# Designed miniproteins, single chains: the designs that were tried, part 30

Each design is a single chain, and the fold is of that chain. pLDDT is the mean over its residues in the fold that is shown.

## One batch from the design tools (miniprotein)

Design m1021
Fold by ESMFold2-Fast:
Structure m1021 (fold): chain A 74 residues (1-74)
Amino acid sequence: SLLEEAEAKLAEYEKQVEANKDNPEKVEAIVSEAQAWAAEVDKQLSPEERARLQALMARLLHLAATLKAEQAKK
């Protein structure tokens, strides 16, 4: 399903963010790409599926924010 493909894609974005944790600009680029992609997928989903996608996006955004905060302390 589109939602299952979206969950797999978001897991891949999380891996990309982790792999680029020492490069804040790259992390921001990955997050921006993920947000643009999620906005397009969101238009095609039911309200229940949108809630799930939003929860997964929140998880990705939290991960990216945490990594950026850690990098800023150096």
Scores: mean pLDDT 82

Design m1022
Fold by ESMFold2-Fast:
Structure m1022 (fold): chain A 67 residues (1-67)
Amino acid sequence: SEEAAQVELVWEIMNEVVEEGLKENLSLEETLERLREELAKHPEISEELKETAIEGIELIMQAYEES
């Protein structure tokens, strides 16, 4: 479905932003700002899906922190 395709696109953008942030030694806050900038390039993506991407980054970053 269109919704599923948009979710996949958002998830891919999120993962790319996290990978680039780690390579550039960005903080979580800086990585979230980069994500917002990338999502802003895609006005076709709903605000609800953009919010989901932010939540997804939090989940990925928690996995990377290896508490």
Scores: mean pLDDT 75

Design m1023
Fold by ESMFold2-Fast:
Structure m1023 (fold): chain A 62 residues (1-62)
Amino acid sequence: SSSKQQQIRQLVQQYVADSIRAIGDIIDAERAGDQAAVQAVRAQYEATKQQLDEQLEQVKKS
């Protein structure tokens, strides 16, 4: 359906936006030599990605 296609588009756009943000934050943390911040950004990104993956799975199943 068009609604399902729109939901998939929005989730894909969110994946791209979150990936760009995480890459920037990791680069900044690595330049600062802050390994704890690098790990924190990676952990936050993985948590957000898992949530989006679950939403995408539910949309595809509906």
Scores: mean pLDDT 85

Design m1024
Fold by ESMFold2-Fast:
Structure m1024 (fold): chain A 112 residues (1-112)
Amino acid sequence: SMAEEEIREAGERLIEASREGDSERTREAGEKVVEAVKKTTDPEVIREALEKLIEAAVIALRNGDAESTRAAAEALIRVAEIAKEKGILPDLEAELYEGIAALLRGVAKAIS
């Protein structure tokens, strides 16, 4: 689907931006992932988006980049909330991703 392609492309840009320490591009790419997720009902595609957001946040953390970590974590929360609200992912699975995002935001605040 177009949404799957958009998520793949935005996810690749997100990881690249996180590797480069570009917090603005990380935020913009995360926003594109959220927008693309709104266009799909495929749980596998949404899981790929969630996994890419976690990868980007971890890369940013390894670089000591609090802003990119926060940007990726905020996008992760929004994707998890969309998946939960639409019933695309089981509630417990969506809540796990929300929990991961909350922890990532907490770490970002601690290192900033």
Scores: mean pLDDT 89

Design m1025
Fold by ESMFold2-Fast:
Parts: structure tokens; sequence; C-alpha cells
Structure m1025 (fold): chain A 105 residues (1-105)
């Protein structure tokens, strides 16, 4: 758990930096989606940090899900695509499932 939580924390920190950079140059149309992605990444950082401290594998799974969801929202905003909540939710669930499988191995 601590190793995977640390890797998720590092990935989330890099994603936050990228999103903040994009927000600085974002169009008014992209800004709401990028802000939503940033909020999800910040939540994932808090969950990953808590998972690292407590060893709670459920928090690792939840953090991975939030990062997966944020990644889709970011990609859609970056490509000028309309926000698709269903695709974002599906990506979050897929990331959570893959992370759960890795923890159960």
Amino acid sequence: VPELARKLLEAAERNLETIDRMLASATPEQKPALEKARDLVREAIELARKAYETGDKNLVVEAAGLLGKAGVIFSQAYNGEPFDEEKAEAAGKAAARVTQERLDA
C-alpha cells in the first residue's frame, strides 16, 4: 500500500502542475473543465497522502479513481471536446478497478 500510495501521490502532484499550467493559458470555455479536473486531483492528493500514512488500501483505490476521472476531463478540455461526465465516470471506475486488482495481487 505505501509504495502504490506514494506513486499515486507523485503522479497526482505532476498532474496538478500540468493542469495549473494549462489553466494559465486556458480559454473561457476550457476553464470550468480544467478547474473541475484540478479539484479532483487535489482530492486525490489528500486521499493518497492519507493512504500513505494509514495503509488504507480503499483510499488508494478511491484516489486512483479520482485521477482517472480527472485525466479524462483534462484530455477533453485540452482537445476542445465537450465535457462528457459519463466517460469521466467510466474512466474513474476503470482506474479504481485496475488499482484494486493490483492491491489484491
Scores: mean pLDDT 81

Design m1026
Fold by ESMFold2-Fast:
Structure m1026 (fold): chain A 86 residues (1-86)
Amino acid sequence: SDARKAKMKGEKFYSEGNYREAKEHFTAAGEGFRKAGRYLDAISAYVNAIDAGVKIGSSKEEIDEMRKKLEETYELAKQAGKLSHS
């Protein structure tokens, strides 16, 4: 799936107050960007997914799992940054 398209759908649903759909689409965007090595975009998408999840009252366990994905993505971004540093 197109991660950028998922992010745009997430942003639209979020602006409309549909945080449940926003969470789903932002999570999909985060996974897609992460797989594509676009770690900064993935981080942004996961942050937005967590925010939407909090707004709909998602369980602590679900929020913690999303935070774990965010932390793993931060680590990947750091490793990629170190490897590309001239």
Scores: mean pLDDT 84

Design m1027
Fold by ESMFold2-Fast:
Structure m1027 (fold): chain A 98 residues (1-98)
Amino acid sequence: MEEEAKNLAEKAKEKMDKLVSEIDQATRDLMASADPAAAEARVNELIKKARETIEKYSKELMEVDPELGKKIYEELRKKFDEAEGKATAAVLSARGRA
């Protein structure tokens, strides 16, 4: 039981780290783009996937280990909020250049 919860937590963190890396890259691409529309759409798609990942793994973890599930939810949410904040700032900056 405890090993299953730890394995899910590790998988959730790894998937979130990959999504955050992809959001960061898409954000840089948006900031460098002369036409931000497609880049903005990509950023929004990755943000949606990150939200779905948090929801899925947090729910699965809370069913196995509610205490660990809450801790992992907080960790994933914090990483997501930092990435979303940077992406939002980049979107506003790109629109200001148009």
Scores: mean pLDDT 80

Design m1028
Fold by ESMFold2-Fast:
Structure m1028 (fold): chain A 100 residues (1-100)
Amino acid sequence: MLSEEEQRLLYLQFLLEFNEEALEIIKKSKSKEEAIKNLKELVDKKRQEAEKTFSPELAKKFENALDGFLEIAESSSLEQLEIWVKWQIKEVKEALEKLK
């Protein structure tokens, strides 16, 4: 059974990995439509991984974060989304460093 601190660390690691993979999709996409399609596929993959790895409560928290990401992605330009994801990566890395 994972401690609350270990669960927090695991959550932040998954969130960092998701945002780094999302950033690569955004950078490689030639259109917003292509980016949204590939980001939805990434979200579905990460939801399945979270359900197998996390407690039900933590999996739901992560799924809510992924749903919020897609809402931002659909309402943003690719340039705005790239800036926002880069900021998310920085914030998650800083949070991870504070837990060490």
Scores: mean pLDDT 84

Design m1029
Fold by ESMFold2-Fast:
Structure m1029 (fold): chain A 101 residues (1-101)
Amino acid sequence: TTVITAETKKAKLVARVEDDRVVIEAEGLTLSQAIFLAQSVSETAKKLAGKPAEVVELTEDHLVLRVDGVTHEQGLEIARSAVETLEKLTGEKAEVKVEEL
């Protein structure tokens, strides 16, 4: 499992890339920013794996997205795209940490 943590002053995103899925969790975004991130991730998932992301949780302070049936490489690309979207939404560069678990 690859865990990618991207942190800005305003927001934090954690992507867990597993053998057959990716889970993206985000905090510190406004509701409208969270919806935009969910849409952006779904577009990337559709291009790479032919299906949108599932919104597991969406609250004012917390977003959880899951994409099932993706390869590890596709999961990493989805995670990278999510981090880029996070930076665009916040206007801040993210500090990115990658860990193998």
Scores: mean pLDDT 86

Design m1030
Fold by ESMFold2-Fast:
Structure m1030 (fold): chain A 84 residues (1-84)
Amino acid sequence: MEETIKKLEQLIEEVVEILEKKAKASEKEVKLIRGSLQGALAYVNDKDYKTALKILEDIKGSVKHPEAKELIEKMIELVKEAEK
């Protein structure tokens, strides 16, 4: 569990970096996406994997940058693995 949370935290920071540096997303968009990703991580910590997955899938649909989408997909895979 600790390892999964740590990996998810690292992926959130990588998504934020891509949005800020490569995608040139607005500060408001970056804050919204970061907050939503942190919300999903909080649900994972509470073992509410279904709600976490729904949030991550919604964020993935909202993000246009391919690298950011790939990182969010990795987060989804980690949450699905933790659900087992």
Scores: mean pLDDT 83

Design m1031
Fold by ESMFold2-Fast:
Structure m1031 (fold): chain A 82 residues (1-82)
Amino acid sequence: SDVEIARELVRRLLARRGEDGAEALAQLEDPEAARAFLAQVRGAAERADEALANPENVVTPELRAIAEEARELAALAEERER
């Protein structure tokens, strides 16, 4: 379900950042909030790909790290929705 996928993605993000985020996880028990989050993750991955593909953009290590995180989360969401 969208709720289970969104909560798994947020748990992975929180684990990487050393945060518990119990309140954030509780909000994602709402299916509408979960769908909105998954849409944001996919949008972020698309935006990151566009930014990295544009040769006029300066690709910083920070931008690359954000793009990689967004891609990993989007790929995991897609895998779970198969």
Scores: mean pLDDT 74

Design m1032
Fold by ESMFold2-Fast:
Structure m1032 (fold): chain A 64 residues (1-64)
Amino acid sequence: RLDELVARSAARIAEFNGKTDVAEAIRKALEAGDVETALKIAEDNLSPGELKAARRAAEVALET
């Protein structure tokens, strides 16, 4: 699903920007199958620009 790909992309962006604790929290939620919690962690901890980049990356991943 798109939401899962957005959460995965958000975790990578968070890790790249030094938010390793946020990235780990998102990954743990995804491992538990809780996509809603993973997205909430991303929305609460990432900037609007980082969230937009995560959504764009998820859309590209769906096409490939």
Scores: mean pLDDT 80

Design m1033
Fold by ESMFold2-Fast:
Structure m1033 (fold): chain A 95 residues (1-95)
Amino acid sequence: HMMEKIEEDAKKVVETVVKIAEEGGFSYEPLPLPEALGLVLKGIEEAEKSEEGRKRAMDTLLKGAGVTPESEEEKEAIFEKAVELLKEKLKELEE
């Protein structure tokens, strides 16, 4: 199903972001996973301040995860779901 595929692709994006964060790819200094994910989410928030920044953030995250959306609508849905899941993951780690 289309919704199931969006969720699966969003999870791939989250897994890729978490893996890069654990490998220290988002900071010059090693950060605990919650701090690294917080930094990624802040970067996404800044990028989303413009349409160009939002598109670059979407393309970067999906391409990095090996996700190839069938349409721009699917790309946006996957990105929004991935950001939601990243926020949930950060909240779980801070508990």
Scores: mean pLDDT 77

Design m1034
Fold by ESMFold2-Fast:
Formats: structure tokens, sequence, C-alpha cells
Structure m1034 (fold): chain A 96 residues (1-96)
């Protein structure tokens, strides 16, 4: 149930970012910052593997850094790509 909750929250955030393609840079960054906070909390609470936690956290940090130098549309895509990768990692962990 925790893994299903995590995947559902990731899917919801991805959908929110897709809807934000016409938003301002400030709005896109605020949405991703909220997403980062939500995902980091879920990772801390529910992901027991240090390797998996580190991988997810690194992906979030890299995406956030890249978004600082991008247009809003590019930032949305970088954010979505990072979240989809995290979803793939969580799905692989669920299959164990």
Amino acid sequence: SKVEEFKKELDDIIKELEAARGATPEEVRALFRKAFQRIAKLVDDYVKSEEVRDEIYRLLQEAAARMREMTPEEAVQVGIDALKKIREIIEKEAKK
C-alpha cells in the first residue's frame, strides 16, 4: 500500500507538471519544489534501501539544478523526466 501510495503521488505530480506547461518560471519552480518535498518525505518514510534513497535524491537534486537555467517549458520536461525515472525505480522495488 505504501509503494502504491508513492506511485500514485508521483503520477499525480507528473500530471500537475504537464498541466503547468503554460505556467510562469516561478510557478513551475514552485510546483517542482513542492514535488521535491513530497517525494523526499515519502523516500525517507518508506524506502529502506540507502542505495535507492541516494539514487532518488540525486535525481531530484540534478533536476532542480538543471531547471534553474531553463525556460519554463524545458523545466517542466526535465521535472517530468526525473519523476518518471523515480517512478520506474519505485516500481522495480515493488517487484521485489
Scores: mean pLDDT 79

Design m1035
Fold by ESMFold2-Fast:
Structure m1035 (fold): chain A 74 residues (1-74)
Amino acid sequence: EEFEKALEESRRLGKEIVRQLYRGILDTLEKEGVLTPAARQLKALLDAGVEPSRELANEFGRELDRYVREWAAE
């Protein structure tokens, strides 16, 4: 079924886009010297080709949000 195949391809592209976005963010944080424990763990998993847990991704998101807010408040 064409629709089902389109959904599968859309999910695959979305996953790749998210992976590239995370890599870009993690590389920036590492260069800035603000890589947190959750960010380091996420980077190690991505470098190993392992999909991170939802819990780890959420923790990283919270740490990133805090960092951005603190930076904006400067």
Scores: mean pLDDT 71

Design m1036
Fold by ESMFold2-Fast:
Structure m1036 (fold): chain A 75 residues (1-75)
Amino acid sequence: SVAEEFVSALGGEVVEEEVVTKEDGTKLLLVVYRLGDSYYAGVFDAETKALLGRAGPFDSVEEAWAAARELAKQV
């Protein structure tokens, strides 16, 4: 996936990913990934592969998921 390509380039590991569809039909790929001992959130356009937003570091997967969902509201 686009997330695996991006995260592997950073030397990280994808923990979880989810595709969500917005009301306008736009598909977003939400990703939680790990770099070292920290977790990060990323949001990509699922069709264009463009990185739309990211956040982190976080101490937990749950905090990173909360950030990913919040980023999805902003794009």
Scores: mean pLDDT 83

Design m1037
Fold by ESMFold2-Fast:
Structure m1037 (fold): chain A 97 residues (1-97)
Amino acid sequence: SAAEYLAQKLLEKAGLKLKDLPKEVQEAVLLIAKALLERNPKTKKEAIEIVKETASKLENEDLGELIKDAFTSIIESLSEEELLEMLEEALKKKEEE
């Protein structure tokens, strides 16, 4: 899926693989990726806001904080161009279903 593609690309920047994470963490990461794809942010600041908002809605508050901190760090490590390219590529895959 497009969300899995985006999640994998973001996690790769942190040296992580989606499939190696616990199922609950995978589900949380996919929720973040889906939110990013649906809102299609144009800046890193907008993307970080989406991450924080989505993570705050997780029932597991400790997981929410961990995901928020991890994805904020990942997005901050990207150039804006890299983030936009990842989003565009993921959205293209969503259209190909």
Scores: mean pLDDT 83

Design m1038
Fold by ESMFold2-Fast:
Structure m1038 (fold): chain A 72 residues (1-72)
Amino acid sequence: SAAAAEEAERQRNLRIVDLLIEQLKANGASPDLVEELEEARKDLESPNPQRRAEGVEKVRRVAAEINAKIAG
């Protein structure tokens, strides 16, 4: 079902965020990126669906910023 797929995606996003935070901290990345991901993690764990959607968007933006820095 769509609800089960959304829940699985949310759990996957939480796992990705945790791994990415660990990797960024280990490599001395910008504290701003780490802080944004930690905020996204809190949003993804929220019972509020609007906050969870905002968390997903924050993860997407951080991933785009990292990709842009690698490409440029």
Scores: mean pLDDT 78

Design m1039
Fold by ESMFold2-Fast:
Structure m1039 (fold): chain A 83 residues (1-83)
Amino acid sequence: SPLDELEKQAEELIEQFKQAVENNASIEELEKLRKKFEELLDQINKLAKQETDESNKLRLNLLALEIGGEILVIDKLIEKKRK
């Protein structure tokens, strides 16, 4: 389902971000990851607006919250690297 695909994409992207942090990724690499998270969040929000199943809507809203949180963490890391 589209929801399962978004959840899988989120898991893969979060894992990529964890590896990037562990490897002291550059600001440029973190900004590329941030853009991918923003694109994913847009897809989640679009699907959530058309979702009529309450269970699926809750899953999408929780996924959006998680991805939004990851974006905030990336922003904080970029700021720290810039001084």
Scores: mean pLDDT 89

Design m1040
Fold by ESMFold2-Fast:
Structure m1040 (fold): chain A 88 residues (1-88)
Amino acid sequence: MRKLTEEDKKEIRELIEKVKKNIDKFKSIFENPEFRSLLKYLSWKLFGKLLDSSLSDEELKEKAEEILEALKEQDPELAKEFEELLEL
């Protein structure tokens, strides 16, 4: 797992804010294109892996849970902000 820089954390917070602005427009967080962009960014920065294939909602949920665990190890406050998106 790669360590997040302060610039990485800033970008993550900006992406979380974009998700929050349109969350009410989608039935599932996984249908939200801003949330999908956030997952792609986090997958690349934390694991060096691209989310490049069409993933099911179930596969996206598993990836989001892996990302949450990795964020908890690096920045508990940022992890809490991300977890709040998953509870909606």
Scores: mean pLDDT 79

Design m1041
Fold by ESMFold2-Fast:
Structure m1041 (fold): chain A 60 residues (1-60)
Amino acid sequence: EFDKKLEELDKLISQLSPDDQAMFNAARDYALALAEQGDYDRAIRVLNIAINSAERILEV
């Protein structure tokens, strides 16, 4: 599930402005760091928050 959420976020990031891409890439990196520590529950939560935020930006 983590890998699928990461792919979903990457697809959304590609549709954002360069400024927004930088912000969401930082959130992506944070989620990856949590996953490396074995904290997949928190990593997935970070990805879900980022996905929801990116979707809201794209709905405008």
Scores: mean pLDDT 81

Design m1042
Fold by ESMFold2-Fast:
Structure m1042 (fold): chain A 94 residues (1-94)
Amino acid sequence: MIEIEGHIEVPPGQEAAAVALAVRGVRDALLDNPGKTVRVTITLTGLEDAAATGAALAAGVREAVQEAGGKLLSLEVRIESPTRVVVTATIEAA
């Protein structure tokens, strides 16, 4: 299993851009690791709405896994504060 961690301090109003960047990172990790189990932990801070941003990131991760032909084994969204979310996904890359 390969473990990848990312942390993004999100500037005000840049939540959508930060989510898009994180989702690209997940896609790249899957493409770099064909046939392997990848665990990605993404921390976003500086958020106006951690719950909404976490939900958007989770949706983006699910879509990226599906488009890459991978299998999503687990996905966890942890709201650590109103401004901080951690999304952890375990994925079987195609």
Scores: mean pLDDT 87

Design m1043
Fold by ESMFold2-Fast:
Structure m1043 (fold): chain A 79 residues (1-79)
Amino acid sequence: SALEKEIAENEKKIKEAKELLKQLEQLGINNEMPPQSLVDFMQQNKLGPQDLLDKLEKEIKEATARLEAAKAKKAALAA
């Protein structure tokens, strides 16, 4: 149960971060401004556009590593 919750939480984090990264890439390709809610979030957290990209990439990498570790632990318990 705890491992299943950890798997679900990390899958959600990866999905959300990847969706935001894809939106930012699409806005950059189209030379469009990000939505005001994202601009407000960046200002409140003192993040520049590159800082946000770096944060998202790091979060995806860390969550992916945790997800793989949790799945490996679950597989070991099932074997």
Scores: mean pLDDT 77

Design m1044
Fold by ESMFold2-Fast:
Structure m1044 (fold): chain A 78 residues (1-78)
Amino acid sequence: SLLAEAAALHAEAIAASEAGDDETAVALAAEAWRLLVEAGGGDGEPLEAAIRARDEAAIAAALAANEEALKAALEKYL
């Protein structure tokens, strides 16, 4: 399931960020967002733009929006 895979990658991104590996966290979060978009869950453009700009605050905001989109997609599945 793309939604389950996206949720797992998002959880791994959080774990990597907590470990201080921000580059891995960003890469995993971006992949999770791409899978969520592929599943029809949202628009990945804000997160991709934030990653390209290396804007830490924008990346944090995009990650929070990604979590909300994941919750909404999972609610539709359940």
Scores: mean pLDDT 62

Design m1045
Fold by ESMFold2-Fast:
Structure m1045 (fold): chain A 64 residues (1-64)
Amino acid sequence: SDMQRQNILAQILRLRQQLGWSNNQLIDWIRRNFGISPSSISDLLNQDISTLQAIRRAMINAQR
């Protein structure tokens, strides 16, 4: 659902801030680790929920 995607994106953006990454650094990290090339942060809302959940999980692991 759109609400679920928005909630996961909000969590991704909080993790981005905790990692000290810019939006461009997040996009580059996603490109390298998932093989997708979002044109912007909002373009992530075009991804499926499972992809967004996988990105969030990998970012949590990157903090450890």
Scores: mean pLDDT 86

Design m1046
Fold by ESMFold2-Fast:
Structure m1046 (fold): chain A 98 residues (1-98)
Amino acid sequence: MKVEERKVTLSAATGAELAAQLKKVLEEAKEEAKEKGITINLTITLTSAAGNTSTLNFEVDEEGNIYLKGIDNFEKLPVEVFNLLAELAKKGEIKRAP
């Protein structure tokens, strides 16, 4: 399978805005992976207004499945981003990697 590496940096004044940007990036990556028939290894770095940085690692497959592979600096993750990930997991839109 063709695998593409993608790195995205997101910054905003609020955690709510970071969560909104993250949701859009995930939706766009899902659509692209499905359309192109590729797997995307997506590394997203989140930077808060205070300069706190956390990194999310996802795999998006050619069927549009999103897997959360890992979180670096989990303690620095905005609560709104954590809540978004929890909601998407409940809906089955994000899965834990096997």
Scores: mean pLDDT 84

Design m1047
Fold by ESMFold2-Fast:
Parts: sequence; structure tokens; C-alpha cells
Structure m1047 (fold): chain A 105 residues (1-105)
Amino acid sequence: MEKIKEIEKIFEETKEKAEKAGDKLLAEVFDKAILALKYVEKGDVEKALEYLGEAEKLREELEKDPLAKEAGMKAIESVLLALSGDYEEALEKAKEAKELAEKSL
């Protein structure tokens, strides 16, 4: 539970930075990852996977920015690890996602 809230905070900070930089597409990828993570906390696997699917579709549109695309992939991997109960690895992937996103901005 505590690590999920830390991941959510990392994603919210990354989304805010993307919005301030004018990268609406990257911000939307992290917004969908945040929504997916909230459904992980609620135990709603179906809804979590639905929002992860939306995040992946948006990530594919980042094809011209390889760092932003990689950041989105790490965010999706983080949520999938949280779904499987691997909170330590999920947190590590969330931190990688933030670092890559910040480098793309």
C-alpha cells in the first residue's frame, strides 16, 4: 500500500512536469498510468488493465521521442509489477520512468 502511494506521487510529479513543458501526450500517458494504479489499489484488475491499454496506445504515438516512449513503457511496466504484487520492482520502474521523462523534456 505505502509503495503504491509513492509510485502514484512519482507519476503525478512526472505528469505535472510534462504538462508544464507542453508535452500533453506524455502527460496523458502518465495520467492513464495513475488511473490504472488507483484501480490496482482497489483490486479492480480489469479496470487497471483497461487504463494500461489506453496508456500503451498513447505511448505508441510518442514514436518521434524515444526517451518519452521509453518513459511511458517503464510507467506501464511499473503498474504491471504492482498488479503482480512486486512493489519493490514497481517502485524502481516508476523512478526510471520519471528520469527518462525528465530527460525527454
Scores: mean pLDDT 85

Design m1048
Fold by ESMFold2-Fast:
Structure m1048 (fold): chain A 84 residues (1-84)
Amino acid sequence: ASLGVVVASVKDELDIADEVAEALNAQPEVKVVVLVDSGSTDGSVERLKEKLEPSKKVIVVEGDGATREGVEEAVKKGKEAAGL
């Protein structure tokens, strides 16, 4: 595929946000990152957005990463926001 998309669930993950961003930045095929935020309050989503390379399109959607229904809804919203 010509477009690499990653969907990642986030909930108060500030302590690993830099490591996650570095891992995604090391993959040049990843062009779109969809962050499913389950109500993070520690700045982890903001940190991820700041650390991801400018060449990657970052889309943040609110969703419940703890339930199947919440993940499916967030994936749908992420696809719509990415034009997929």
Scores: mean pLDDT 69

Design m1049
Fold by ESMFold2-Fast:
Structure m1049 (fold): chain A 101 residues (1-101)
Amino acid sequence: SDKERLERIKAEMDRIIEEIKKNVTDPDKVFEGIDRFIGLFQEAVNTLKDPELLKEFADYFIEKAKEIRELVEKNMKDPELKRIINFTIDGLIKAAEKLKE
């Protein structure tokens, strides 16, 4: 069901966040986590047919995107890598907000 699919996607988002937390000083692993996070956005858009579940996904995704941004701001030292990640996360938040329209 779409509800079971959404719960699986949410669980995978939580796993990605935990991996980013453990590897936040390793830029390559942080970017790998963000790539997987983007993949889950694409999966949700392509597979969730219930508009209410897609809105629930969007809200959760925005919450997790903000958590990634906070982790990067507090733990990464390279200001250019922070800028790139913040730009990417801001774009993802805007894309997720569009799913709620």
Scores: mean pLDDT 88

Design m1050
Fold by ESMFold2-Fast:
Structure m1050 (fold): chain A 71 residues (1-71)
Amino acid sequence: SREETIRKYVEEAKRALEEGKPVLAAELLVEGAKAVGKSYVIPNLEVGMTTVVAIRQGKMTFEDVENLLLS
């Protein structure tokens, strides 16, 4: 399902960030958005990196990203 697909990408991105791999986390968010037809939310690596920085700064959560991609 779309829900299972995005949950998988978001969980993989979360693990990548926990492992100190922010670029991989951003790439996974871009790929996840593309997989569910929501590339306009996270269209490229630049926006993916901006999203990862916002998560690191506590301005956004991975749950917020999942909800945006499921809406």
Scores: mean pLDDT 88

Design m1051
Fold by ESMFold2-Fast:
Structure m1051 (fold): chain A 88 residues (1-88)
Amino acid sequence: SKEELEKLFDEAVRAALRAYYQGELTPEEYAQKLLEIFRAYDNGDLEKIKKILEELRSKVKRPLTPEEQARVDRDLAEIRDLYEARKR
């Protein structure tokens, strides 16, 4: 469903941000993962997004600090806005 696709997109972007903030992804790897998420989302490929999410979740080794958690929420909102603007 569209709702499930939106939720998986949100979760995958959050996971990429978490891995990046914890140093588990380089800036280049982070950019590549975001592009993979965007392509899978554009194609409605739920299985591909789930696979990316599982890979990213496996890279997160510690709890986020409160500052990192706030940054995830802010950066996720900006990424969604930028993605939607590019589709227009």
Scores: mean pLDDT 81

Design m1052
Fold by ESMFold2-Fast:
Structure m1052 (fold): chain A 70 residues (1-70)
Amino acid sequence: SRFEQFKAALDSATSISEVQALAELAVSELPEVSEEIRKLLQAVHDAKSLAEAKAAALKLFEKVEEERRK
């Protein structure tokens, strides 16, 4: 699934900027961006460590997958 592809890329990411780029790409694939998706994306941008960025991005990818099912 597309979610599994993003998760695999996230597991391989070695920098905060790489995680942020993956988050932006995932959101760009949605036809509409909800307020919840915007808040989750902001959490990825606000992350101060790689671990924090990856945790925030995983939550974002899960919500993006839910929105794709609509």
Scores: mean pLDDT 84

Design m1053
Fold by ESMFold2-Fast:
Structure m1053 (fold): chain A 94 residues (1-94)
Amino acid sequence: SGSEQSRQDALETGRTLLESLGSVGVGSAALIGGMLYGAQQGLPTGQLVYMMGLLAVDSVMSGFSRRDLLEAAIAALESVPELQVAARRLREYM
């Protein structure tokens, strides 16, 4: 049973995202990391769309471009081969 392995995989995924998104604010990077973790855990599309909504709100509060943050989130999911289907579904909500 893989609860500890899932936690470790999420932490490594989050670290990789923070490294690739060094120009993105910490709050936005954490939301993107959460989306990637959620997609890997098989969260429903509706929950991932909700997290995209939180990222869009964060863009207003942080002064970043909403489009750039959403594109960064989708690009992060697209960088993982097993998540490309999830990324494609999320693009329909951009």
Scores: mean pLDDT 69

Design m1054
Fold by ESMFold2-Fast:
Structure m1054 (fold): chain A 72 residues (1-72)
Amino acid sequence: SIEKAKEFFKKKGKSIEDFIVENTGIDKSDKELLREQLANLLIEKNLLSEEVKEKVLKGDKKVIEEIYEKLS
C-alpha cells in the first residue's frame, strides 16, 4: 500500500527523490525516469498492493504518476 511505501522511506530518513538518486544514480532533474525507478523499486520491495502492482506492471503511466505524487 502507499502507506507502507511512505513508512519504508520514512525509516530510511531520506526523501523519496534522494533515496532513488542514491540507489540508482539517476539525475534528480529527470522526473520521468525517477517516477519509473520509484515504481520499479516499490515492485521489487513488495510495497504496493496487488491491485496497484498489476496496473504498474501493465505500464499504466497515470498510476505511476499518482504513486509518485502521493509519496512526494
Scores: mean pLDDT 72

